# Ledger of designs, part 33: designed miniproteins, single chains

Each design is a single chain, and the fold is of that chain. pLDDT is the mean over its residues in the fold that is shown.

## One batch from the design tools (miniprotein)

Design m1124
Fold by ESMFold2-Fast:
Parts: structure tokens; sequence; C-alpha cells
Structure m1124 (fold): chain A 100 residues (1-100)
């Protein structure tokens, strides 16, 4: 998450577009178990990145400061979800509802 805070909206959109290619490169030469873990991580990253982009569009910020606000919001919500024992899937669905 810290690495994303230095990116603007356009860079985040480019990263989202590149994720399938990056996943394919990371899976090259990996064991089947590790390939599955990489695929699961990439899917999670794609959903989180889409939520960040939608949040930034909703608040009207396009710079790295807007990305930082979006990431800080997600990290705070993630802490609350963890304390309540909420699953990752339920957490992502709640975030999606808030950025509609």
Amino acid sequence: MEELKNMNLEELRELLAELPALQAREQAGATPDLQQKIANGARFSEEVLEIIIKYMEKIGKKDAEGTKEAVDWIEEKAKEAAEKGVSMEEFLEELKKEVE
C-alpha cells in the first residue's frame, strides 16, 4: 500500500491495465501452489486498485495526495474489519458499496 501513495490517478489506471502481464511474469517458473497464491493476490490487488480509482474519482482528486487519502481510508477500514473478524470478501464488498 505505501508504494501506491506516490502514484497519481493516471499511473494507477496504467498499473491496473498492466496487472495481468505482471502476474504472468511473476508466475513464470513458479510452483503450482505459488502460481495459485500469485493469482489470488493479483485478483485482490485488481479489486483494491479499482476501489482506489473510484474513490479518487468520487472525491475529485487526481494527484498522489488523492491516492494517499484513498489508501489511508482503505487501511483504516481494513483495521476495523480485522477487529470485527470480517472476511476479506465481505470487506471488499463493503468498500465497493461506499465508492458507488
Scores: mean pLDDT 73

Design m1125
Fold by ESMFold2-Fast:
Structure m1125 (fold): chain A 111 residues (1-111)
Amino acid sequence: MEEVRRLGERAIEAVRAGDLEGLRRELERILEIVEKTDDEEVYLLAAEELLRVAMVAFEVGNLEAVELAIEALDRLLEIAKKKKVSKEVLLEIEINLGIARIILGVLKVIS
C-alpha cells in the first residue's frame, strides 16, 4: 500500500513537470503492483491515486496526462474484473473512472 501511494506521488510530480514518459512509467508500476496482489484494499488505493493524478493533470491543463490516467484506470478495472474482486470494489473503480472521464470532457471544452 505505501508503495502505491509513493508511486502516485511520483506520478503527480511527473504531471507537474510535464514529464509524460515519467508519468507512463509510474502508472505502469502501479498497475504491476495491482496485478501481483489479491488485497482488494490495494485496488481501492490505486483507483484513488489514479483519480488524483487525473485531477492534478486537469489543474495544470495537461490533456494527454488526463488521458493517460484514464487509460490506467480502465486497465485497473479490467485487472479487477479478471481477479474477481468484490462488486463494491468494482463499483468504486468505475466511479473513479467516471469522474476522470468527466474531468477530461470539461478540459476539452475549456481548452
Scores: mean pLDDT 88

Design m1126
Fold by ESMFold2-Fast:
Structure m1126 (fold): chain A 68 residues (1-68)
Amino acid sequence: GEAEENRKKLLEKAIELAKLVAASLGEIESVEEEIVSDDTVQVRAVVNGKEYLVTGEINGTIRVEELG
């Protein structure tokens, strides 16, 4: 339904924002995208030899964690 289509668009926006945040850290060597739930996405990126986890929510919350 329309509500499901709107949620899908919000998740797509959250992924795009998470990817932009990862790209702002430097040159991306590798990236993996995952929709974790109906409101949460994760982007794992390797940037300059370091692994980062960027978590995005449809409410606009972004969290960045350096994994090593």
Scores: mean pLDDT 80

Design m1127
Fold by ESMFold2-Fast:
Structure m1127 (fold): chain A 84 residues (1-84)
Amino acid sequence: MEMERLLEEARELAEKGGGKEDVLRLTLRALEVRREELEREASPEEVAVLEEIRRIMEEGIRNKKMDEAIARVLALMAEYAAKQ
């Protein structure tokens, strides 16, 4: 729930032309919240998804492809949420 909310805030900020780095930082915060939750549940498959998301975000920041990274992460998170 909290992760979903943070991801929505990040998407809204990106769509309004906010700071891309701030959007990605907010997204990474959402991932940290989810990672802590999944570590408590001992869910290795879900942790693997978060690692992929983290890699996508870091590559986006590194290569200045932040909008692509955000879109890809949101798509992956939407797919993951559909399984819950």
Scores: mean pLDDT 70

Design m1128
Fold by ESMFold2-Fast:
Structure m1128 (fold): chain A 100 residues (1-100)
Amino acid sequence: GASKELVKELEKAAKYFIENLGEDKIIDGKKLNEIGVLEKIYEIIKNDKSKNKEKAIEEFKKAVLYIQENKEEEAVKEFVEVAKELSDESTKEIIKILSK
């Protein structure tokens, strides 16, 4: 799992990403810009060599579902759980993607 500092940075990045989607006037659901971002994150998780990678994939799927349901707090919590299961390297790359 990622360090406590990286988990905190990912939590901030996830909050920023979700808030920014709302500001981009995506009203009736998330569109191509967030789909592309989420696909890129999924590829990072899939290529991680951590023992708990499968659990990270499951938690990421929950985060995506919560984004689709407009459950922002729950989505952020699932991104945090993803980071706890992944390497520091993969977590840093996800932070970069979420932070733009």
Scores: mean pLDDT 77

Design m1129
Fold by ESMFold2-Fast:
Structure m1129 (fold): chain A 68 residues (1-68)
Amino acid sequence: SAADEALKAKAAEAYTAFVKAVVPGAEVLSVEVDLGETSATVTVTYRVNGKTFTLTETIPKSKTLTAP
């Protein structure tokens, strides 16, 4: 739905900004957002110093696509 796409886009922007803020020099390669009924799982793939890393977070869907 349009609401789910907007929510995914907001999560992708928030987590891209978060990784860039907490991992200096990180290049964000992808952000995947999987929406469940009550939760969202965000998987961020990023590169720093020539190595690729993955961060996975599960957050409640209803209240908390707000970054810390």
Scores: mean pLDDT 76

Design m1130
Fold by ESMFold2-Fast:
Structure m1130 (fold): chain A 76 residues (1-76)
Amino acid sequence: APTKEEGEAAVKGAEGALDDAERYLKQGNLRQASIEVVAAYILASLAELAGYTDEANKIKERADEIGKQIEEKLAS
């Protein structure tokens, strides 16, 4: 299982990845935005395994919303 320190790092990493995803989405770089959203899901799963369940759930909710915006732009 991940350590508490690894879980904290995963939360921070996921938040950073989502910030980058939003920036790439605004730039129209859908490929990089998608990569950052996937990275955030992986890091959220690590955070959840380390016991950061509430933080992981918030990250996943934000990732879902950004992912939906990417899907809407790809459909256009």
Scores: mean pLDDT 88

Design m1131
Fold by ESMFold2-Fast:
Structure m1131 (fold): chain A 88 residues (1-88)
Amino acid sequence: ALKVEVTVNGQKVTFAKAGQAVTVKKGAKVTFKVTNEKDAKIVITKPDGTTEVFDGSSYELTASEVGEYTFQAVKGGQASDVYKLVVE
């Protein structure tokens, strides 16, 4: 399975369980990286339900919207579990 490393305000968080969540304050910088596969993508669904696709080598999100984001790494037939970023 694809592995996602998330850095929140300079602190690394390892995601290992489906539905695992981290909570951040509005305006936090969140960096997403797929660590075990090249050319993978990060799929992020925002609190409003819109979905965007980003480069899995490194992507920085400013957590400007309060609510629940979901994210998943994908490449071809491979996917990570779906994880959560909660912004308050």
Scores: mean pLDDT 80

Design m1132
Fold by ESMFold2-Fast:
Structure m1132 (fold): chain A 56 residues (1-56)
Amino acid sequence: SEVLELLQRRLEEYRKRAEETKEKGKRTGNYEEDGKKYKLLESMVEEIERELERLR
């Protein structure tokens, strides 16, 4: 239960940061740096989602 709650909170946090990073990249035009951050955050979101599915 505690692990699931922690993962859900992290999922929410990374989703928010991914959105903010994507928006920042669009506005600044520095999508190379912010795009890499966005992809990393997106990968972490996917990993957390998979981990949630695998947890018993």
Scores: mean pLDDT 77

Design m1133
Fold by ESMFold2-Fast:
Structure m1133 (fold): chain A 62 residues (1-62)
Amino acid sequence: MDTPTTAEDAESIVTVVRNTLAERGLALSPEAEALFAEIRAGVGKPISEVNQLAARAYAAAR
């Protein structure tokens, strides 16, 4: 069952993605930055949908 994304969840997801990309030496693309904005706008959406945005941000940073 998908739990609605909280503001804390959204910020934690963005922080984890940013830290993971930095640790791997990957640059943030404009696509990844746009996806972070969508994650923050995703408050109240199912957590699985917001996690898909995070996965896309990882892919966009390659």
Scores: mean pLDDT 77

Design m1134
Fold by ESMFold2-Fast:
Structure m1134 (fold): chain A 84 residues (1-84)
Amino acid sequence: SLPPGVDPSELLPLFKAFVERLKNATEEEQLELLDGLIDFIKGVGPEAREPAEKAGVIDYLRELKETGSEEIKKAAEQALKALE
């Protein structure tokens, strides 16, 4: 179920903006952004999966799991699990 006031049609542009921000962030900023993403996904529920995939969020999280630091890898894995 979506948080109050969030329209499902807004999820795709929100996730596109998020992945752009995440790609341009420092490691410390990426950790904070990933924590916020996990909380957001948990609030949205299953409706987050398809727009996140279409926005490239899932592909980028998989990249971070392979290339990031141990902290980034753990956060990316938690975000991927939240999207399942």
Scores: mean pLDDT 81

Design m1135
Fold by ESMFold2-Fast:
Order: structure tokens, then sequence, then C-alpha cells
Structure m1135 (fold): chain A 83 residues (1-83)
């Protein structure tokens, strides 16, 4: 019972981090598209901002992957408990 609740909580956290990573990645893509339409000077600035968002997205993805591993381990324990 508690195992299932922990799985749900970990999955919720993973989904939240995944959503945040997606938002940061989307913002980085939009900035890159704007950079292509902008002047060379603005392009450099937009690229730096996009790089920062990409780094934030990567950090969120790393946390997401770590939580996914925990969820998989918990799910495996649940399956073994049922067997």
Amino acid sequence: EELREKIKEEMKKANEEYSKAGQYHRQAVELREQAKKSTPEERERLQKQADEFIKQANDEISKYNEELKKVKELMRKLAEEAA
C-alpha cells in the first residue's frame, strides 16, 4: 500500500521535472528561431540565453532520469511482492 503511494509521488515529481525541462527546451528553441531572424549582435545574445535554458533543461532531465530509475526499482519491488 505505502509502496504504491511512494511510486505515485515519485512519478508525480518526475512528470513535473519533465514538464519543466520541456518548457525550458521549448524556450531555447524559440530563442534560436528568433536569433536567425535577428541581427548578428542580437544573435550572440540570444544564443547565450538559449545555452542557459538548455543547461537548465539538461539539469531537469538529469533529475527526471534519476527519479525514473527510482520508480522502476519501486515498480520491480511491487511486482516481486505480488509474486
Scores: mean pLDDT 84

Design m1136
Fold by ESMFold2-Fast:
Structure m1136 (fold): chain A 85 residues (1-85)
Amino acid sequence: SRDDLERRFGELLQKVLLSFMETGKYPPDLVRELVRTAGELARLSDPDEREILVQYMRSLRRQYLAQTGDEEGAKELDELIKETE
């Protein structure tokens, strides 16, 4: 359900944020799961909420690539974002 996706999105967001604050690094698996969950949530959202989630995913992808240099991981995130819109 949407409520389950919203809860999971919040939990993943907290885990990614805490990991970044503690290590200065984005955890690849959690970032991928966060973007995947955001994409699923965006599909169930109205157009305005969807746009905010897409902007968030794009921002996270840019930050991830800038800090990790993980080109392959960034491509996987691009594919997940594209599946949303």
Scores: mean pLDDT 84

Design m1137
Fold by ESMFold2-Fast:
Structure m1137 (fold): chain A 93 residues (1-93)
Amino acid sequence: GEAEEIADAILSLPDLEERIAALEKTVNKLIEEGKYDEALDLCQAVIDKSTDEAVIKAALKCLKKILKEAPDDKELILRIIGLIVRAIGKLLE
């Protein structure tokens, strides 16, 4: 989907700092636009596609920000928590 294409574009950037900055910038824009599901889709795609600890930590930071800014929606909150657990699991490998 679109989130996977954006994740591929971000992860194709040659510099690690550019990949992290592009991820954070894109997620922040989606949060500002109220597009929480799209922000989560992007974080999920990045977590699933990346083996880089710094990139996974950046995605985890983005998920924590989405959790803070998100409306009080049980399904949305549960999805965010599930993705946080998944990101932490990858960092422990």
Scores: mean pLDDT 89

Design m1138
Fold by ESMFold2-Fast:
Structure m1138 (fold): chain A 84 residues (1-84)
Amino acid sequence: KSEIASLATAASIAIVGELIENPSEGLREAQKKLIEGIRLFNQEDYKGALEKFEEALRILREGNAPEGVIELVEKLIEAVKKEV
């Protein structure tokens, strides 16, 4: 639980930092998907949360986001999968 919260926070901060440096529509869309996933996770909809986090990861990969941002979202997905 705390690991997922820490990873979600780290991913959110990393995306905001990247948006400040290199603003893009894709990064904003990925941020929205991450927030939606966090909401679903808080509602204990772990499958819905996974779908949103996987959508965010896809957008980040397609947009060639920094590797560190991609790795944080991948770790978040792996941590949530262990709760299902």
Scores: mean pLDDT 80

Design m1139
Fold by ESMFold2-Fast:
Structure m1139 (fold): chain A 74 residues (1-74)
Amino acid sequence: SMSLEELLDRAKEDIEKALENGDIEEAKRKVESLRTLRAALLAERPDNPEVQAFAARMEEVIEEFEKKIKELEE
């Protein structure tokens, strides 16, 4: 099984590769998948401080990529 940190690192690499290839739609889909995973983790374990900390790290990554995608669309 993949650790949450390995999952986030691979997702980051996949999004970066999509952006390098000019595939903005693929990058958006991968970012949405991260946002969905983050929401699911928080919904299932709202009382878990480790989940809260990891979800905060995911949000930082999501925010950075959403900003980059927005700038590329303008």
Scores: mean pLDDT 84

Design m1140
Fold by ESMFold2-Fast:
Structure m1140 (fold): chain A 72 residues (1-72)
Amino acid sequence: SLKEKAKELRKEGERKIEEGLRLAHETGQRAAYALATQGQEVADQIAKQGQERVEKLTKEAEELFKKAEELE
């Protein structure tokens, strides 16, 4: 039971890391496009917002991995 719950928490954390990696890639592409079409200030805002969202996902994943470890 506890070992199964730990495995589920790790899988959820892995999904959040995967989501963060996809978001980082998409944000990079959007920021590059904005730089070319709207200028540096807009590109910087997109990059900053994306970075904050990726950091949040990474933090959530770390908390899930920590909880999984605590169950074992």
Scores: mean pLDDT 88

Design m1141
Fold by ESMFold2-Fast:
Structure m1141 (fold): chain A 66 residues (1-66)
Amino acid sequence: MPVITRVYPKGTPFQSILGDLQAQDPSVLADVTLPAGFAAQRLPEDYVLENTALPAAVEDLLRRYG
């Protein structure tokens, strides 16, 4: 399973984060329903992923900010 280590600074658009995850695995968003307007939001704080499975990264982002 692909894993990711990234630091996304405060103000990073969620669309950019999702695009980075999808660049690692194009299928990572295939079964994901995004809340309306989610991708247009920006990070309110720095966000750190360390050796995190891509599906888990998507779930965490949605849980915290969706």
Scores: mean pLDDT 81

Design m1142
Fold by ESMFold2-Fast:
Structure m1142 (fold): chain A 89 residues (1-89)
Amino acid sequence: SLLEQAEKGGIFAVPSREEAERLAKELGRPLVDLGKEYSPQDILLLEESRFDEVLHLLPYVKGPLFFVTDDEELIKKIEEITGKKVIRL
């Protein structure tokens, strides 16, 4: 399940602040970004303006990568940089 996968850590990209807050609450844990714990609001800032700036740090994330995005070029770029399969939510 997504809950079991989230227990291993990861990066969450979600389409809205409300959805990010809901997901974080349901998972009972803070969202992980750049290897640190971030609020759901920080995930929205990362998604909207910082993805390209932080892609080089993604290979150092040890957990699975979760993204809520239809941007297939971004997903391909992340998978090429990290060597990890992106799990779509």
Scores: mean pLDDT 51

Design m1143
Fold by ESMFold2-Fast:
Structure m1143 (fold): chain A 75 residues (1-75)
Amino acid sequence: SEEEKQKEITKLRIELTNVTDPERFAELLKRLAELELDEESAKRLNDAIDEAYDAGASLSELLRVYNEKLYEILS
């Protein structure tokens, strides 16, 4: 349901403010994308997150990649 979806999004956003592990942070960003975006857009964003994580990105770099790709998708 939409209510359950919004509750999960809220929970994920709270977890993102507290997580310190880049692997877990990447997982949360990918899950957030899956809930908020269509399948094709979520895949594009998730691929970018996976590429950044594999390259050794920090939490701040992962968040930057997420925001940059989201901006591209929404533009």
Scores: mean pLDDT 86

Design m1144
Fold by ESMFold2-Fast:
Structure m1144 (fold): chain A 69 residues (1-69)
Amino acid sequence: MTEEDKKKFEELFKKYREDPNGALAEAGDTGLPYEELLKQAKNEREKALIDTAIDLRLIGYALDKVLKE
């Protein structure tokens, strides 16, 4: 990965974290919407696990977009 690709990834991931639902929808994610998953969380630990899972998905989509440019 070039330094330019890394910078594009960092900028794109920040944007995705600002609008996770929009980013997932653009990527064609077939999972439950982030807000719906958060409503199912029973405690702060489950919330943190959901946030981590969403972050990992967003990382994957951001990398895919940058590398397939």
Scores: mean pLDDT 74

Design m1145
Fold by ESMFold2-Fast:
Structure m1145 (fold): chain A 72 residues (1-72)
Amino acid sequence: MRPQPGPMSREQRIEYLRGNIEALDRVVESRRRAIEQGALTPEQEEESRRIIEEAPGMREELERELRRLEEE
């Protein structure tokens, strides 16, 4: 048994990026739902709105990296 730090295989990196995209989508969905239900404090609502506004840009970056890896 020889554990090595570090290299994620290409398949593991693809899985990781897909997981991140899915997690981001779920966070956005959860935040939108919480705002709609009025379950948040004003501060939490502002934070949630900010996350929702920033999410498209983060998603595009993740999708671009995923596409690059899948084309290898």
Scores: mean pLDDT 78

Design m1146
Fold by ESMFold2-Fast:
Structure m1146 (fold): chain A 80 residues (1-80)
Amino acid sequence: SVEERKKEILNKADEYIKKLQEAIEKSTDPEFKEQLKRIIDKVNELKKKIESATSQEEIDRLYEEFNLLIEQADELIKKL
């Protein structure tokens, strides 16, 4: 169902935010911390959009946007 799909993605988003917060705590680089904080903000904005989405098509599009944010964050972490 649409609601079950939302729950899956929201849970993944929450888990990923936790991983980014852990990366922030481990880093001493202020610029890196700020970049990850901005990504967390974008993920939180995306969570709100997912919560308000009413169709599977909207959810799938938002999930793709979420995956792009994950890729951006992973590239930043690789630079450590």
Scores: mean pLDDT 84

Design m1147
Fold by ESMFold2-Fast:
Structure m1147 (fold): chain A 123 residues (1-123)
Amino acid sequence: SNKEIIEEILRLLDELEKNVDKIPKTVAYSLLVEALRIAKEAGVTEDVIKAIEEKFSGNKAKALRLMVEKDIFVPLEFFTKEELIEAMRIVLEVLSKHDIPDSLKPRLEELLARLQRIVEKVK
């Protein structure tokens, strides 16, 4: 199910966080961008924004809001790798609480496959 895929992605994010120094920032950013796009297409944008605003403040919360709502993407220098992984975790936690359309299953499976490949390389 989509829920099982999301739960495995969340488990892999915990492993990724332990090895964050071994991961290129561009890779972390691309994973966050895809997670945000999946959330937007799933129709859970408002819940993602609310969850982001509980964990991030100021300009970082505003940047993540713009990325989700308006497809505006900020420069890589705006976030640390740890902040990118934390934002992705928040997005996936929101997705885990909703009934996600089956049309998004292939994209969730590809995101899972990408995370599996990354985690295996940094172990």
Scores: mean pLDDT 86

Design m1148
Fold by ESMFold2-Fast:
Structure m1148 (fold): chain A 81 residues (1-81)
Amino acid sequence: MELPDDAPVYVEIRARTASPLGQRAVELAAQHFIEGAKVTRLESGEVIIEGVFPTKQQKEDLLALISRIAEEVEVLEERLV
């Protein structure tokens, strides 16, 4: 009820890696952390992840994991649902 409760957040994340294996790993990580995540892989080596996180911790966990796999990670959009 009070301040410790995180509101759900919509996030759009862009991750870049030249490795096809890295791109697949990012896609699998996103699908593991976000039910119904929309993942789009681009020919440029970019992976776009769109989804709603129930908590900020799940968002942070995914970002931390992707940052270990991808050369570049950027949050394109973040908003409360």
Scores: mean pLDDT 76

Design m1149
Fold by ESMFold2-Fast:
Structure m1149 (fold): chain A 55 residues (1-55)
Amino acid sequence: TLELTEAELEALLARLREEEGLLVHSEKISDDVVGVLTVDPRTGAVSSSHVRILP
């Protein structure tokens, strides 16, 4: 699990989409936890992770 501020999470998601070319879906699981799903369109590889939002 990663611990990031909201700004750091948004920057990470933007880099994954724009620089890595991944399809990214993010979903709020709780007030301080966001689930992130990534799919590589070239390989079909899927990964999921949880990010804890720092105050």
Scores: mean pLDDT 80

Design m1150
Fold by ESMFold2-Fast:
Structure m1150 (fold): chain A 98 residues (1-98)
Amino acid sequence: MEHKEKLKEWKEKLEEEKKKVEEYLEELRKKGADPEVIELIERMVKILVEAGEEIIKAGEEAIKNKEDPEEKWRETLEELKKKYSKELAELRAKIDAL
């Protein structure tokens, strides 16, 4: 249960960073930034936010079930590793095509 407070802090930081990035990308769009570049940045940010949300959710579920969050996170990290390996390869191909 010691992890509950840290998960709250992590969730708040994730929400703060997401808002900050969304505001910055909107500013770039208004200044006429290349839409293709903005879309690639948005995709990367979406991946980072989704990973963070999955980690937080896994921790919250473990606490609710009276399980160790660390054990749950080890499984979650392996799943994210497989998912991100593929998505990052696809992102790299699109960046190389810019």
Scores: mean pLDDT 79

Design m1151
Fold by ESMFold2-Fast:
Structure m1151 (fold): chain A 100 residues (1-100)
Amino acid sequence: AEPLSAAEQAAIRRALDRILAELLRRGVVTEAEAEEARAALDALLAGEVTEENVRILVELFLKVAEAGLEHLFTEEEIAALEKLLERIRPVIESLRPPVP
C-alpha cells in the first residue's frame, strides 16, 4: 500500500476534528475521549500502528456510525480514510477479545 500523502493526512485530521466537535456538542464523547482519539490518530499517521491506537479509532468510528454522522465526511476525506483503514487492516484483523 502507498504511504498517505501530506494532503491525505491533512484531510483525515480535518475530518476527525469536525466529527469530534459534533460528537462533543451532542454529548456522545467527553473532552478526554476526544483528546485520546486525536493522539491515537497522530500516532497512527506517524507510523505507530499499535492495537491500542487502532482500537481507539475503531471505537470512535462506530460512535460516528451509530450517531448517523457519516454525511459530515467529504469524498476526499472518505478516500483518505479508506487508505488509512487499508494500512491498519492487519491490526484490526488481529483484534480479538481474549478467550475466557
Scores: mean pLDDT 77

Design m1152
Fold by ESMFold2-Fast:
Structure m1152 (fold): chain A 79 residues (1-79)
Amino acid sequence: MEKKIKERLIQEGIPEEIAEKVAELAKEAYKKANGDAEKAIKIFEELAKEAMSKTPVEDRLQFAEAAALAKIILYEELS
């Protein structure tokens, strides 16, 4: 999961540092959701919102794009 999200984000033009952070959040959400797609998405959105608040303003648009892509991948893996 984590490697798949990270690699896809990098391929879409997301910087590696942002891709790694977003992939870690997606991994945590996937682990905590125990197979529930809706729960995984909700947990991921909460984690991503908190992480974005700590992200430099200049990187926030790229972080938001990465989070949106990771959310789609999470849903595909759990559905």
Scores: mean pLDDT 81

Design m1153
Fold by ESMFold2-Fast:
Structure m1153 (fold): chain A 82 residues (1-82)
Amino acid sequence: MEVLEEVKKLIDEIIKNPEKASELAGRILRLVSEAFRRGELTPEQLKEIAELLRKAAPKVDEKTRINLQQAADAVERLAETA
């Protein structure tokens, strides 16, 4: 539950600071991967996180949008490998 809130906060920071999108997307992926590995996230919650990343994409510049879409794809792949 706390992981989902932290991911939302990081997405908000990407929207505010697009130049840090790659770094912040990496933080999201590391956080999500570690939490999933610990059994703190279900595949359903991973899909919710991917949806949040995709939902933010229309609100940002093209390059930032690509970073968000790549992060969403990585999270979805993680759910599929469970």
Scores: mean pLDDT 80

Design m1154
Fold by ESMFold2-Fast:
Parts: sequence; C-alpha cells; structure tokens
Structure m1154 (fold): chain A 87 residues (1-87)
Amino acid sequence: MARANAPIVGSEFSPDFERAVRTSLAAMHAEIIRKYAAKMSEEELREWAEFLARVVGDDEEARRVALEILREDPAAEPALKAFEEAL
C-alpha cells in the first residue's frame, strides 16, 4: 500500500509539525514570488517579501528555504533585498 506523508493540518500541534507547516508555507510563498517576479512591480515584490518575512518569523529552516528559492531568479532580486531587510 502506498503511504502518503502529507501533513495533517489541525490534527497535531507538536513543535515539529508547526515547523514543517511554517517551512512549507514559506516555500510556497517564496516560489510564488519567484515565478511571478517578472510580472510584478517593485512595490508588489516588496509587499510580498514583507508578508513572507512574517510567515518565516524566527524559524531558521523556513528562512533558509525562502532565501534559496528567491535567489534562483534574478527578477526576484527586489523581493530578496526587501526580505533580507525585514529579517
């Protein structure tokens, strides 16, 4: 039988689960910024970067994942700068 390792949102409140959810949300938002960066204004990129910084908070793993994703596309450089300034 195939086992799915999908996170069970709202069923567990362990620190490990919360960290996994936060990292996943940070990755999703960073990837949205990266994919649409060329179609966004600098103001839009800044607003998304500030939102991403709130999602990341003090989580080191979420921060690393977000930074790695934003560095993949030069068009996301304004968002990367705003995100680093918000940390």
Scores: mean pLDDT 75

Design m1155
Fold by ESMFold2-Fast:
Structure m1155 (fold): chain A 77 residues (1-77)
Amino acid sequence: MVKLVLGGSGANRVAVEASGGGVKVGDTVTLNATEDLTKVVVEAVRDGETLVVTVKLSEAKTPEEVGKAKVVEGEVV
């Protein structure tokens, strides 16, 4: 299992941390959150820094805590 910490707002959420499950750059991760059932592609890992990934949320619902960091789990597809 991959663990993602999401930040940002609206449709432009960013994974500020990605860990576990052998995740690497180029992997696609499906989120297991009830409202945020979307795919995340791991774009880059910078030297000594967290993975920065843009997450496209489902537009079916606007999350109320969109401005807060949120922990979600997913799996590599």
Scores: mean pLDDT 47

Design m1156
Fold by ESMFold2-Fast:
Structure m1156 (fold): chain A 77 residues (1-77)
Amino acid sequence: VATWVAWAIRELSKVLSAEDIRRVADAAVRAAVEDGASELEVMQVMGEEYKKAKPAAEPAPEAEVDRIIAEARRRIA
């Protein structure tokens, strides 16, 4: 799960704001930790949050994306 979440957040960082990336990551962590969701279910939740987001005018800062990924991986592991 953590590997898929990390990959997905990095791909989304190319088109989403830091705020939307944090929201998607938080939803993924919540699904994995609170709901005991499978890897596929976590990816579905991330996809649903992505559909609600608007394209960012500027890419999210790489340092912020790396922090979001590290936090998500720590919480899921």
Scores: mean pLDDT 75

Design m1157
Fold by ESMFold2-Fast:
Structure m1157 (fold): chain A 79 residues (1-79)
Amino acid sequence: SVVEEQVARVQEVGKKLVEFAKKVGASEEEIKKIQEKGDEIVAELRERLGKLTDRAEIEEAAEEAIRKLAAESMDIISS
C-alpha cells in the first residue's frame, strides 16, 4: 500500500541519519536518541496516515515526517 511504502521511506531516511551520526562521531547515547526519535515520528506518522485517503496528502505527510526527523536528529548531534 502507499501508506506502507511511505512509512518504509521514512524508516530508510532514519537509517541513513543513524549512519551519518556514526560517521560524524556521535555517542552511543546520541545514536539511541536518534533511533528513539525515529520510532516516535514513525508512530505519529502511522496515526496521521490512518486518517488520510488521498495519495498526495499521504506523500506530503511522509515528506513532513522526513523533514522533522532530519531536524530532530541534527539537534541531537549538535547538542
Scores: mean pLDDT 85

Design m1158
Fold by ESMFold2-Fast:
Structure m1158 (fold): chain A 55 residues (1-55)
Amino acid sequence: PLEFEVTLSDKTTDEELENAIKTLKENKFSSVKITLVEDTPRNIEYEKRLLEAYK
């Protein structure tokens, strides 16, 4: 896959976040697109963790 896309919402679980992080670490994506449905501190933290995993 050339691009990774994920939507973060108040329904996103810790398990889903961990799976997304693993996917980002195990693959070399050319781009990442993250969408926040709700601008909550929790969703912002999830976004930061995903961006940290991307390289």
Scores: mean pLDDT 81

